# Designed miniproteins, single chains, continued (4): the designs that were tried, part 71

Each design is a single chain, and the fold is of that chain. pLDDT is the mean over its residues in the fold that is shown.

## One batch from the design tools (miniprotein)

Design m14453
Fold by ESMFold2-Fast:
Structure m14453 (fold): chain A 68 residues (1-68)
Amino acid sequence: MMMSDEDIDTLIDIILSIPNPEAQIIFARWAAKQLSVEDLEKLLRAMEERKAPEELIEVVREVLEEAK
């Protein structure tokens, strides 16, 4: 599935809206696994630009490395 930059920002907003940190990590990992390598690279870049929590950035990096 090809995601737009707007879709990526919306996904980050949804993840960040989850009040429980453990649930936030679980959801982020699940969502990342649904994405293509290209969309994962977009998500990682957008998360870094928005200064998302390091734990979330690490989850996306792990999924991206597994998907290569």
Scores: mean pLDDT 81

Design m14454
Fold by ESMFold2-Fast:
Structure m14454 (fold): chain A 83 residues (1-83)
Amino acid sequence: SKKKELMRKLYEEVIREALRLAEEEGDWEPLPADADADESSLSPLQQELYRWMRETGRIPGEKAIKEAVEKYLPKAEKAYEEL
């Protein structure tokens, strides 16, 4: 349980920091031009975030980041639950 919370916070922090750096730089490319061709090589978390960005035309805010991480982590944790 506590490991799950730690992983969630870690992913949120990493994504939040990466997005903040991109925003501070003033240049942001939310999704590669060939996203459909490259989508299968992206992590499920990246796919969720990039899909959100494509649909809204904005970079993810705090709420979107937390929602994407919550969708991803339960699936990732279950996949490695027996490890």
Scores: mean pLDDT 58

Design m14455
Fold by ESMFold2-Fast:
Structure m14455 (fold): chain A 69 residues (1-69)
Amino acid sequence: MAQEYLDRAKRAYELAKQFYNQGKKEAAIEFYKLSIEYADEAIRLGDEQTRKEAEELKKKVEEFLNKIK
């Protein structure tokens, strides 16, 4: 279900931040990408509310991914 993808996206984002704070940039980038992938599924399958939350999450994740470049 779309909510499950949104929840997974949020969890992947939290893990990515934890790895980044530990200096594990490669692992952080992988989980940021995974978070975007789950957010895209939530946008595709979700209702209006789930889509908006997933789009906001995706924007935040993309911002952090760009900072790691």
Scores: mean pLDDT 84

Design m14456
Fold by ESMFold2-Fast:
Structure m14456 (fold): chain A 99 residues (1-99)
Amino acid sequence: MLEKLVEELKEKLDEMSEEELKVLVEILLSIILSEEMRRGKIDREGLAERLKELKENEKNSKELAKKLLDEVLEIIKETKDEKEEKVMSLLLQSVLDSL
């Protein structure tokens, strides 16, 4: 379900306004960075470099949103714990509720 929601959201990006895309980008960045910090993949010193890496395709909000959704999908694929999957589902629902 969660992976399919990410894929469906990616397809809907073509119908989103520039304002909605910008909101989505900021929320996805927050989700990715907080999850990677929680999992110990990045520390405080690595946060700025990781943010820069995630934003490297900053040419337009739609392309950036697609990139960030792919990063979220990879995080979901790495989640093998049902509790972590539920947390990710709540975070993704928060994204949808903010649009």
Scores: mean pLDDT 71

Design m14457
Fold by ESMFold2-Fast:
Structure m14457 (fold): chain A 68 residues (1-68)
Amino acid sequence: MILSREEVERIITRLLARGVITPEQAEAVGKLLKEKEKVSTEEVLEALRKAGATDEALAATREEMEKV
């Protein structure tokens, strides 16, 4: 799935508020969004994985991004 910057920012803010991801992980996704207007689910998950996100956090992120 391809998502807009605004959609990803809303999802990341929600996950951060729930404690699913860390501020450092949210910052890694923020860097990706500065360079791209649209990103895929896989690009967001890769950025989180490189920033040390757990498998559980990656699964929760994927689920949230797959919601319409």
Scores: mean pLDDT 80

Design m14458
Fold by ESMFold2-Fast:
Structure m14458 (fold): chain A 90 residues (1-90)
Amino acid sequence: MTLENILRAIGLGLRVIGLEFDIRKGLISRDEAVARLREILKDVKKLAEDPNADKSLVEKTVEKVLEIARELGDEELVKEAEELLEKVRS
């Protein structure tokens, strides 16, 4: 695993935590939350395809994305996150 891959994974985790915080505090709209989560999921998918990525860290990040997608009630994001989680676990 390269330092770049570690920093990307940490950065994604922080983006997920920040989004969760903003949602819980009512600082952003649902539409903004969905848009930010889609961007995060896109970047997580790219990291998940990297064979040098920390699989455990990627899995935990996808689990958080799925949790937030369920809270937002966005069916498409839930399905995409569930599919990615299964792929990462296999």
Scores: mean pLDDT 81

Design m14459
Fold by ESMFold2-Fast:
Structure m14459 (fold): chain A 78 residues (1-78)
Amino acid sequence: MASLEAEIHIGMARIALAVVRTALKRNDDPATREEALRLLDRADALLAQARALAQTPAQRADIAALEAELAALRAELA
């Protein structure tokens, strides 16, 4: 069941990153930027937990791709 827990954390991180991308496209005010940064912090924590739970090369590849996306979004907000 650890593999399924990894999938849950990966899925939650994907949703958080998708919400950030959509929000920033629609609104670039300070409140939206603050909320985006908080969601990115939550996504980072979810990906750290997913990495600890990951059992397959496919799960590790998905996590790496999401970590790269997270880093790109953080750079965009800097």
Scores: mean pLDDT 83

Design m14460
Fold by ESMFold2-Fast:
Structure m14460 (fold): chain A 92 residues (1-92)
Amino acid sequence: SLMEKLAKAQEEVKDWDLSNLKETAEAYKKYLILVTGDEEEVEKWLNLDEKEVEEVRKKAEELKEKGIKDKEIVAKMLAIEARKLEEKAEKE
């Protein structure tokens, strides 16, 4: 179940300092890999170009306004956030 996958991800990251941007980004990536079971797909989402990121954001906003939850769009948004946190950590 999704709850069992979440519990496993939390167990793996329990000793991580999630106030640290790099560790938080890595926790998000581990969560996505565990939920999807597809590391290659997660890597594609982490490497979306600016136009693809904007298209995902627009779709997420439209679905949010309609009260629809699309698991793929939610996962892509989490991957985009993980990439932003990693980029911020690298600049520090």
Scores: mean pLDDT 72

Design m14461
Fold by ESMFold2-Fast:
Structure m14461 (fold): chain A 100 residues (1-100)
Amino acid sequence: MELTPEEQALLEELIGIIKEIVEKEPEFFSLSSEELAELVGISPITASVARQLLIEALSLMTDEVVTSVSPEEAEEAIKYLLEHKPELVLQFIRIYKKFS
């Protein structure tokens, strides 16, 4: 599935948010959506979307429990998810657009 230019731009923005989260807190899995929202200055809904997108991406990339992630690893995982489950990535983009 090929993303539209608008959907690609929204995905790049969402990846940027995720990279900022993991740069500030590599073990972000331990934080609530509200705590993540305060950390990077976004809405709790956007924080929840960013967290779930990264969890889905990491779960597809590895069978191991991931406790910390670098910004580069997060971006690579999301791109891998886009290649294998583009419809799921599109759902996250649509939720992000609606609540951003």
Scores: mean pLDDT 79

Design m14462
Fold by ESMFold2-Fast:
Structure m14462 (fold): chain A 67 residues (1-67)
Amino acid sequence: SKEEQVEKIIKEAVEKVKKAKTPEEQARIGHEAVERLKELGLSEEELEKAINRLQKALTKAYIEKES
């Protein structure tokens, strides 16, 4: 389902961010994840919710990585 694809994209982005060594690499990973979400054919509302979920997950990963 599209929801399973959203979850997969978010999980993959979080894993990549945890392994990223530079802020530029972290920003690129976030941008690529957003582009992948846009390719799923979600409605505008579903896309906004998916991007919000991605941003929250990445923020948590940044905090955990810096600790």
Scores: mean pLDDT 81

Design m14463
Fold by ESMFold2-Fast:
Structure m14463 (fold): chain A 63 residues (1-63)
Amino acid sequence: GAEAAAKAVEGARALIAGDGATGFAHLAQSSAYGPEAAQAAGDALDALVRGDREAALRHGSSA
């Protein structure tokens, strides 16, 4: 839902900015909304590990 997507996007943005603690906390909170949100948060994190910031934000917005 919209709350899960907002948390995932903010988590991805925090990780892009170098704030790992805030980023991981927001992604974990997003994933608690359900399996679709958890998948989207995981996809966003995987994209960030690959250096694909645009894909990370797209995946986060799908949570």
Scores: mean pLDDT 78

Design m14464
Fold by ESMFold2-Fast:
Structure m14464 (fold): chain A 108 residues (1-108)
Amino acid sequence: SEEELEELKAKAPELEAYFGKLQQEAYESGDLEGAAKAGEVLADIKYLQGDKEKAARLYESAADLYERLGLEEEAEKARAKAEAIKNGDPQVKEEAVERLKKAVEELE
């Protein structure tokens, strides 16, 4: 919803800092799957902030990590999200809001 979107946008800088730290900690511990998942959340945050180019690049980076781990289905899904962003798919906004809400709920 528009109200949920505005709430997430207001929290975006704090969420970016949190998930950025989580991604860095995952890299430092060798948890490449955790790093990829945190990267996908960061991609949704960047999309909602209006930085669609960085959002697409973050999804492509997550796909690369999943490929390195042999997680081909997760890699294909992340790549498809990057393509949807690049193609201006109207469903991307709603899907990004839903995914980010779930990610935030998992922290509480």
Scores: mean pLDDT 85

Design m14465
Fold by ESMFold2-Fast:
Order: sequence, then C-alpha cells, then structure tokens
Structure m14465 (fold): chain A 84 residues (1-84)
Amino acid sequence: LEEARRYVREAEEAVERGLPPEEVEKLLGKALEALGIEYDPDGPSLEELARREGVPLETVARGMVRSLRSLIDGVEDYQRRQAE
C-alpha cells in the first residue's frame, strides 16, 4: 500500500506540474500494479478516456488520482479493522 500511495502522490504532482500525459499514465499504472490490479500499457490512454467523457485531460487524470487514493484508503481501513 505504501508503494501504491507513493505513485498516486507522484501522479497528482505530475498533473499539478503539467507533465506529459504519458508520465501521469506511467505513475497511475505503477499504482495499479502495486495494488495487484492488472494494468495494460496498450489499453486506453488518458487522452482517449478524456475524449470518451468529453472532459479535459487534467479532469480525467485528477479523477483517477482521487479514485485510486480512495481505494487505497479503503483497503488500509479494511486491513486496520481486520487487525482489531
């Protein structure tokens, strides 16, 4: 979970700094892999997802960061409850 949280943070910082979509996608992909979620680098790009939703690329990237952060927080909370 620390690895996934680190990559999500780096992806959020990449969006804030206006780095290329490829860098953001790479970091999000690493976060997914750290969570044990299958990531396909040949799958839909952030640009394709933004086009499908009809929103700016930054909006999709920020939404993905938020979703992954919530997922990580939920998994950590679940693990904490199991340890109690």
Scores: mean pLDDT 72

Design m14466
Fold by ESMFold2-Fast:
Structure m14466 (fold): chain A 86 residues (1-86)
Amino acid sequence: MKELVEKAIELLEQAAREAEKAGDWDTANMATLAVAIAKWLVEKGEYEEAAEFIVRQAERIISMAKNPKVVELLKEARDLAEKALE
């Protein structure tokens, strides 16, 4: 679980950077906030809660993301977080 959640957070950070590079500031800001909250949950040892949060937030951000590379990174983050819950 821990490794999958940490990798999902790294992919969300990459998605935020790629969204910023693409000028998609709404997506970049949402992904950055999601990273901050997920890291806070991980610091508390709440890996299951972090994984559930990442799945829900990635799905929401995917719906607004304009750049295909950003969508790909968000889908990968969601899929890893879903695997963490198995």
Scores: mean pLDDT 86

Design m14467
Fold by ESMFold2-Fast:
Structure m14467 (fold): chain A 100 residues (1-100)
Amino acid sequence: MPTIEEIIKGVESLLAYLEGLYKETGEPALKEMAELVRETLRKLKEAKTIEEAIEIMQEMVERLEEVLRRHESELSPATLAELRTLIDLWRKEIEEMKKM
């Protein structure tokens, strides 16, 4: 099982990716997603247990999916596919953490 510090590093990498993609595309959904991930990082830094960190990450993924769904018609097909892949990878990582 990863440590809370390792989880934070992973989420920081996600934030950097989303901010970079927003800089490249200018898509408003990416800015909203980046702001959501930044809020998640704040919550993770206050997490006391790995179980709390997992719950925070699950909530992040669910909220990211909602943002993506709301902006589906506005996103380019390429960006939409990349974001769906990214969210699916995070969902799988969270499920693996739960099994440990």
Scores: mean pLDDT 83

Design m14468
Fold by ESMFold2-Fast:
Structure m14468 (fold): chain A 79 residues (1-79)
Amino acid sequence: MEVAERFEAAAREAGLSEEEIEALREAGRRGEELAEAVRENLEGELTLLQAAELAAQALMAERLGTLSEKGREILRRAE
């Protein structure tokens, strides 16, 4: 969950609330679940790590975009 950890760290630095940070953790966990499903379907073309990174980025980008103005700033930092 490297992307999740990176986003969580950026969120704390940007001053997001504990509830918002918990939402990021949840998004990260769902990203991990999606990564595993993608890995199963692609016959090993992607590693779980690569799939997890992509899925976590997508879910966190979506989640942060809806949280607050601070969410958009964190998305920029993650780029």
Scores: mean pLDDT 56

Design m14469
Fold by ESMFold2-Fast:
Structure m14469 (fold): chain A 90 residues (1-90)
Amino acid sequence: MISDEQLARVRGHVEMLMSIPETQRRTALELAYAYLLANGEEVTLERVLALAEEILAAGEIPDEAIEAYTEMLVNGERVPLELQEFGRTL
């Protein structure tokens, strides 16, 4: 069970990471991955990258993405290493 307090803390942390050029792309990729996984959508590299670029371009983080990311963190889940590598290179 995810509390409103946990959601607020994760949003604050994510917004901080999105304000930093060195971490914003990786954070957007992690949010995109969590969102697609939580919504039962097909999790492919192309879809994750496309959604991450949409998050970066919009400058707005969907509540659903924060919720999905928080659930992923609480469950100790991690974004696949390959996606983390792309977040550093792109």
Scores: mean pLDDT 74

Design m14470
Fold by ESMFold2-Fast:
Structure m14470 (fold): chain A 68 residues (1-68)
Amino acid sequence: SAVDERLEKYLSTLSEKAKEAFLAVMTLDLEKATEIIAKKYNLSREVARGIAEAMRTLIEDLKEEAEK
């Protein structure tokens, strides 16, 4: 559907922004990463914090699985 096609294109664009957010989460503390995500993506602090925490958890899970 057109919705699925646009969603995949949007997710592809979002993946570049997600990589930048992942770098911030990996390089900075959680509070600073949250502020960067909130300002860069025009999100509320609460939403940005949830995203930063989820990204950190995903990075930790991926690292742990890669080590096994």
Scores: mean pLDDT 71

Design m14471
Fold by ESMFold2-Fast:
Structure m14471 (fold): chain A 64 residues (1-64)
Amino acid sequence: SLEEELRKKRENLENTKKAYDAAIKQGREMAERLEAEGAPPELIDRVRQAIDDFEKQKKEAEAA
């Protein structure tokens, strides 16, 4: 039914959002650890870029 399909789409979106939230959280924790350890700026920037990419992908998924 249409109602079942809409529910399934909502569940898929929520699962996708949770996956991105987990990746973003792990990325932020990694960036903070690298900064505390004095890691090269290039490595920290790469992690921050990955976080930005995940945030963008999450926003695009929510807009779809």
Scores: mean pLDDT 84

Design m14472
Fold by ESMFold2-Fast:
Order: structure tokens, then sequence, then C-alpha cells
Structure m14472 (fold): chain A 86 residues (1-86)
């Protein structure tokens, strides 16, 4: 994958995770959307900072686990969609 393709995949993953966690942690979802925007801009340092802020906004282990579970599930779905589109 090119840097641009990797950036777009990272952004799509962050957006999908944000949609899944928004009902539980709207603040974490907002940071994940900002991470997606930073990734598309090629600013991976900023994207990583926003991902960390999303976990900090979750505040407790259960909400942090929810973000990780959403990332794993949406990551697998995104990979399957890319394989199907090939």
Amino acid sequence: LSDAEEAELAARLAERVAERVEPVSPEAAEYLRKAAEAARAGDFDKANEYVRKAFEAAKDEKHQQRILEAAAEEGRRLLAELEAAA
C-alpha cells in the first residue's frame, strides 16, 4: 500500500470505530474522527495523539476495552471488504 492508501485505510477504520463508540463515549468518538482527519492529511503524529486522547476520554477500562473491540471488529470487516473489492 502507498502512504496515501494507508492513510485512507487508517482514516476509514477510525471513522468506523467512532460510529461504534459514540453511543457509549461521544467524546472518544469525536477524537477518533479528528484522528481520521489528521491521518488523511498525512499527519500521523497528530492522528496518534488524537487516538491517545480518545482512550483518555473513555476514562475507564470498560470503555477503553470497547474501543479496542470496535477497532478489531471494524478492522477485520474493512480488510474483508478490501479483499472482496480486489
Scores: mean pLDDT 79

Design m14473
Fold by ESMFold2-Fast:
Structure m14473 (fold): chain A 65 residues (1-65)
Amino acid sequence: SLRETLIQALTGLLGLPEEVARAIADALLAGSPRAEVLALAPQHRASLESFLAREPGVAALTERP
């Protein structure tokens, strides 16, 4: 459900294509470096940084290793 919540937020709030949103969600859940995550959507880097700072749900990733 956390993965699905991330995908829905990325598609709904940032307008990312579903495939790109899935790739970002998978990278975040795998603990990939922030730079690697941002590289998946370079056209949306600023919006993605703002999203990550605003979403308390992303902080909850640390609760699921």
Scores: mean pLDDT 71

Design m14474
Fold by ESMFold2-Fast:
Structure m14474 (fold): chain A 64 residues (1-64)
Amino acid sequence: MGGGDELMAGLGRRESQGALDIATKDGDLDKAIATIDELGKLFPSARDVAEEQRKKAEELKKKK
């Protein structure tokens, strides 16, 4: 992995956070999880961040 890793990680984190924020307001956590999963595939360098956000969304979905 040559360069841009920090930029890609930052973008993935911001977009994953945005997806969670939108889904939280809309209540569509399934959509947020799907979006985060796709972002993790598009940005492999940010996959760990995407996984964290996905797990957070799943945890929110499980909680009342």
Scores: mean pLDDT 65

Design m14475
Fold by ESMFold2-Fast:
Structure m14475 (fold): chain A 86 residues (1-86)
Amino acid sequence: MDLLRKAEVYEEIARLILEDKLDDESEEELAERLSEGKSEEVREAELRLLRALREHLTPETREEAAEIFREYAEAYRKLAEKKEEE
């Protein structure tokens, strides 16, 4: 999987969490993008993870959850940058 693409998807997840727009349609789209070039089982695992995340989101935890996904996005961007320098 392209590390930069994964960073973009995680940043979009963070945005959708903050805007309270994570739903069945966006979860299916995000799971497809996260599993691009992988098996159907990987897509189902990513979808299950996103649905579990949504189930546990509350107004109090939403900002913290979004920040965690932004940190993942930044980490993947830094990994992509190092790979380009090698």
Scores: mean pLDDT 78

Design m14476
Fold by ESMFold2-Fast:
Structure m14476 (fold): chain A 72 residues (1-72)
Amino acid sequence: TAKDLSILKDLLEKHGLPISYTEDLYKALLYALTVTGEVLTFEKIIEILNKLKTVEYSEKNAREIALEVLSK
């Protein structure tokens, strides 16, 4: 939703990640939540953002990181 996208955009900005990632990361999170059946906690969002800083950004890497973090 627009509200969820706004929250995610603010988190990306606060963590020094490009705001242009917002829509792709949102889709990656929805995919990971659907596949894992897990609940998205604030702690897991922060872990995903920190891991995204350590790799070259791509939609595939965003999905893989989201799946890894939510599967733990």
Scores: mean pLDDT 79

Design m14477
Fold by ESMFold2-Fast:
Structure m14477 (fold): chain A 102 residues (1-102)
Amino acid sequence: GSVTLTTDEAGTAQAEVTLSRSGKYTIKVTKLSGAPATVYVTVDGRYLGSAELAPGESAEFVSDEDLAAGTHTITVVATDADGNGVPGTFRVEVYDEDGNLV
């Protein structure tokens, strides 16, 4: 799935993705707007990783365990160097293990 998220003043946004099969998935996050930030990605409360992103930059995060078929919550948290939330817009894309957009 592909979704556009806007983080609030706390730097947080969430999206749901529905997966047709269990397996490893790649979550690609692209920063579209806002100040440069450290972006943290969590799926169902499980931390996957972080990256420093400026507008136009992207990072990929691979699930460390199989995600089950069904609905999952992706949380994006964007912060500055002091841990303060950074408002901005992000594109989140979910890919299966074959590299196909879900």
Scores: mean pLDDT 86

Design m14478
Fold by ESMFold2-Fast:
Structure m14478 (fold): chain A 81 residues (1-81)
Amino acid sequence: SMKKNQEIIAKAYEELAKEEDDPFAREQLLGLAKKALSEPAKPLEEVLKGLDASIEALKEVNPKAAERLEKLKKLIEEEAK
C-alpha cells in the first residue's frame, strides 16, 4: 500500500505522541498530526532536510527539542518504507 506524504508525517507525529510522557507535549504532537493532514504535503526529502537543519540548530540550545526532532525524523523514515 502506498502512503501519501501527509499520512506518513501524521503517523510519525502520532507514534511520537505515544512515547511522550508529558500530556501537554503529547497533545501538541497530536495537534501537529492533524495539521499535517490538513496542509499540502511537501516532498519527504524537503521535510527531512528541514528536520536535520533544526536538529543541528537546537542540539546545543535545546537538547530536548533536538532529541524529539531526531525521533520524529526516524519515525518519518520508518513510515516511508
Scores: mean pLDDT 78

Design m14479
Fold by ESMFold2-Fast:
Structure m14479 (fold): chain A 95 residues (1-95)
Amino acid sequence: ATPVVTQSPSSVTVPTGGSATLTSTASGAKPVEFSWYQVRPGQPAKLVDKKEATSNTSTLTLTNLTPEDTGTYVNVATFDDGTLATGPGTKVTVV
């Protein structure tokens, strides 16, 4: 199967000072590393978290959120076959 990454939820709205947990699931090959990026239009992607894969899932917990944390959080998985797959992103809105 082709390596793929899925993410949940697709979107979440959180009050200022709140928290959100984002999940990424890799399939099609064995993941070795997960990287989480905050993506905003016109801005460079910001690396938020990077860790070795211990399973086919990765979670990103965002706490003490401010409006500046608003963006699309994208997971990139590196697989044991050398393939990279990028998830569809979770849209996080802080109000």
Scores: mean pLDDT 87

Design m14480
Fold by ESMFold2-Fast:
Structure m14480 (fold): chain A 100 residues (1-100)
Amino acid sequence: MAREEEALREAERLLEQGRRREAYRKLLLLAGVEEETLEEMTDEELELAATAASGLLGAEREGLSSPVQPDPEARARAVLERMKEMKEEFEKMGVKLEKK
């Protein structure tokens, strides 16, 4: 818990500084996503994956997810699957993933 709270605070600070890529990487590493996977991701993919990871981590901390598997590998898979779903949905809709 303490390391998760620290990483979340660091990610928020990086977002406030406009260092969005670094903030998203912090959140995804916390969710158990491998560094090599993060290096291959675009900024848009990092944002989608970080959004999915933030939702999952928030639900776990509040006990709202049922059943929750707390192992990092399962979380990483869930985040990556959700990111792919969101990306495919947005591409089908022709929606811009970037906010100006």
Scores: mean pLDDT 65

Design m14481
Fold by ESMFold2-Fast:
Formats: sequence, structure tokens, C-alpha cells
Structure m14481 (fold): chain A 90 residues (1-90)
Amino acid sequence: SAALIAEINALLGEISRLIAESPLSEEEKQRLFDLLLAARIAVQEGDLAAALAHLDELRTLIEGSEALSEEEKARILALLDRAKALVREL
């Protein structure tokens, strides 16, 4: 569904914004941005397994970050979990 892909892309864009505004290092931000880009490409190509794998790696990195507050993690992870749920509906 084009509408589901648009919603996924909007959620990934919001995650990118939160990462950009976060206290993470530029190196950590770049790694997360690379995973978000890989997930977007996988969604566009219809490779849902690859999209979910990239989003799961992103989740692990966010959960393991000592630079992010629990509130910042909760906000990003909520958007990520919603994006993953929508990818499963494609």
C-alpha cells in the first residue's frame, strides 16, 4: 500500500529528526542514519525481511546507548515499533 509506505517513511523521518536533535556523537548519528536509509531502501524494494532486520539493529543500538535518556529512548522506540508493525502489514 502506497499509504502504508508513506506512513512508514514519515515515522522514519521523525526518528531521523529525534536522532539529529539528540546528544549522540556525529559517528553514532551517522551509523543510525545509515540504518534508517537502508530500511527505507528495503521498504521501497519490497524486501520486508531486510527492512525489519535494519530496524531491529537500530532498536538494539538505541536501547544500548548510554548517551540517550530513558525518555529519548522511549520516544524513538515507540516510533520504531510502530514503523515495524506497519512494515509487517505490507
Scores: mean pLDDT 90

Design m14482
Fold by ESMFold2-Fast:
Structure m14482 (fold): chain A 70 residues (1-70)
Amino acid sequence: SLKETALKALDNVEKYLKEKYPDSYEKHRDRLEQLKKEIENAKTEEEVIAAGRAFLQAVRDIELDAIKEK
């Protein structure tokens, strides 16, 4: 399903962030967990897509923060 595919993709991204940018990941962990819960609780494909887009924005923020800390 779209939801299962999205959650698997998010798990892979979280693993990447934890390994590559651990400190920045930790600052944003609560936001990522909340967005993951939004996908798990989504009732429509539109809700899954919206939460997924918000998650991708959070990923960008984590990467940007990691670069700024250098």
Scores: mean pLDDT 81

Design m14483
Fold by ESMFold2-Fast:
Formats: structure tokens, C-alpha cells, sequence
Structure m14483 (fold): chain A 94 residues (1-94)
């Protein structure tokens, strides 16, 4: 369904962002980068992730029922909370 495809696309976007964040944190540790520089790079990944999620929402939401929109919004919120927690954990490692 359109909802299931949108959820899958959002999950892929977040999974890619999380992988990039982990790579950035690992490089930060390995190269002893200033925490501020690592934070800046992680913030850029977060901005790209948010823009991609908003694009999916904008494309798909007009074609969904109110109930389906609520489900997609709940899933997006859950994914964003997961990403935010992981970013915080990674910053604490650097």
C-alpha cells in the first residue's frame, strides 16, 4: 500500500542517516576531532534526514486518509526519536 511504501521509505532514510552518523562519530574518535566539528557534521546529517522525511510526507500525505496520515506521523515521530537518541549517544562517545 502507499502507506506501507511511505513507512518503508522513511525507515530507509533514517537507517541511512544513522549509519552516516555512526561513521562520523567513529572518524571523530579515530582522528581525535574537536567535539564541535563532530556535532556540526551530525547536525548536517540530521538536517538532510529531516528534509528527506518532509519530502516523503509532502508527496504521500495528500493521498492518505486521516487515519493513515496519523499512522505515518506516529511512525515518523518514533523514527525521529530513535535518531535523536542515537545522535546523543554518539556525541557522548566523542
Amino acid sequence: SLLDEAVARMEEVVEEALRRMEEIAEEGIKNNLPKEEVEKRLDEVEREMLNRLRAIWTEVAPHLSAEQRAELEARMTELLERAGRRMKELLERV
Scores: mean pLDDT 87

Design m14484
Fold by ESMFold2-Fast:
Structure m14484 (fold): chain A 77 residues (1-77)
Amino acid sequence: GTVTVTVYKDGSALVEGADEAGKEPASQAAFYGTIAARVGGPEEGALWAKKALEDAGMEVVSIEVFDDKAVVTGRTR
């Protein structure tokens, strides 16, 4: 399946589309992404969310960075 993790500059996150296999990767991405976004903004949040998804074995298919948020989409195998 496909999961989308949005990390916001304010340190909040939104996870969408996570099936059973995507739940843990998405949770890790939201956790590390929000910590990074609070310190370094949405671009750093996106980089850490990407790393967490990839470390969990997901393929990162898109990253979109905006002024107030970043959207990272990963795909399960």
Scores: mean pLDDT 83

Design m14485
Fold by ESMFold2-Fast:
Structure m14485 (fold): chain A 87 residues (1-87)
Amino acid sequence: SLEEIREEIIELLEEAKEANTEEAVVKALQRISELLKSAKLPEEVMDEIDRKILAFGLAILDKAPEEVIEELLEETEEKLREAVEKA
């Protein structure tokens, strides 16, 4: 279900945030991308979520302040919630 996909993506976003290696971050982001594609959401919604995930991933890899990473995580989670509710 879309709710199960959303839950798994949120868990993977948290895993990426807590990851101690660049490899672990990239693997989590790759799995998120696969799950997002499987959700069959409208292309415009998928593109918006993809941009949020990319911004979040880049912030982690660039070692941005925790506050910035947490804000991007919250924004991504909110977009996922909205997408599931509209589906």
Scores: mean pLDDT 82

Design m14486
Fold by ESMFold2-Fast:
Formats: sequence, structure tokens, C-alpha cells
Structure m14486 (fold): chain A 66 residues (1-66)
Amino acid sequence: MSLEELVDYAAIAATNLVEQGYPLDEAVERAVRLLTTHFGIELTDEQREELIKRVREKVEARLAAA
């Protein structure tokens, strides 16, 4: 799984969590944690920060399009 694929899957999962009533920041963190744990992906702190940022931006774009 590439970083871009991980961003796409995490954005879908995070959007679903926001629709269930989770705050945006919590939804993004939970989605990233769920996917990295499920796929056994180990990230550096810098890679994790970049992933969270990209997922957040993508979720905000999805919510704005609704």
C-alpha cells in the first residue's frame, strides 16, 4: 500500500466517522490508527504527521462538496 492509497482509505473511513458524530480531528486520528494497525504499517513521526494532514484536507474537501 502506497502513502497515497493510505490517504484515500483513511479519508473515506474518517468521513464515515465524522458522519457518525465524531469530531474531525478525532475521526482522522482514529481512521489513520485503524488502517496503519490493520495493514501493519510503521510510520516515522514525520510521515504520520504528513499523513494526518493530507487525510484532514481530503475529509474537509469531501464534507465541503456535500
Scores: mean pLDDT 81

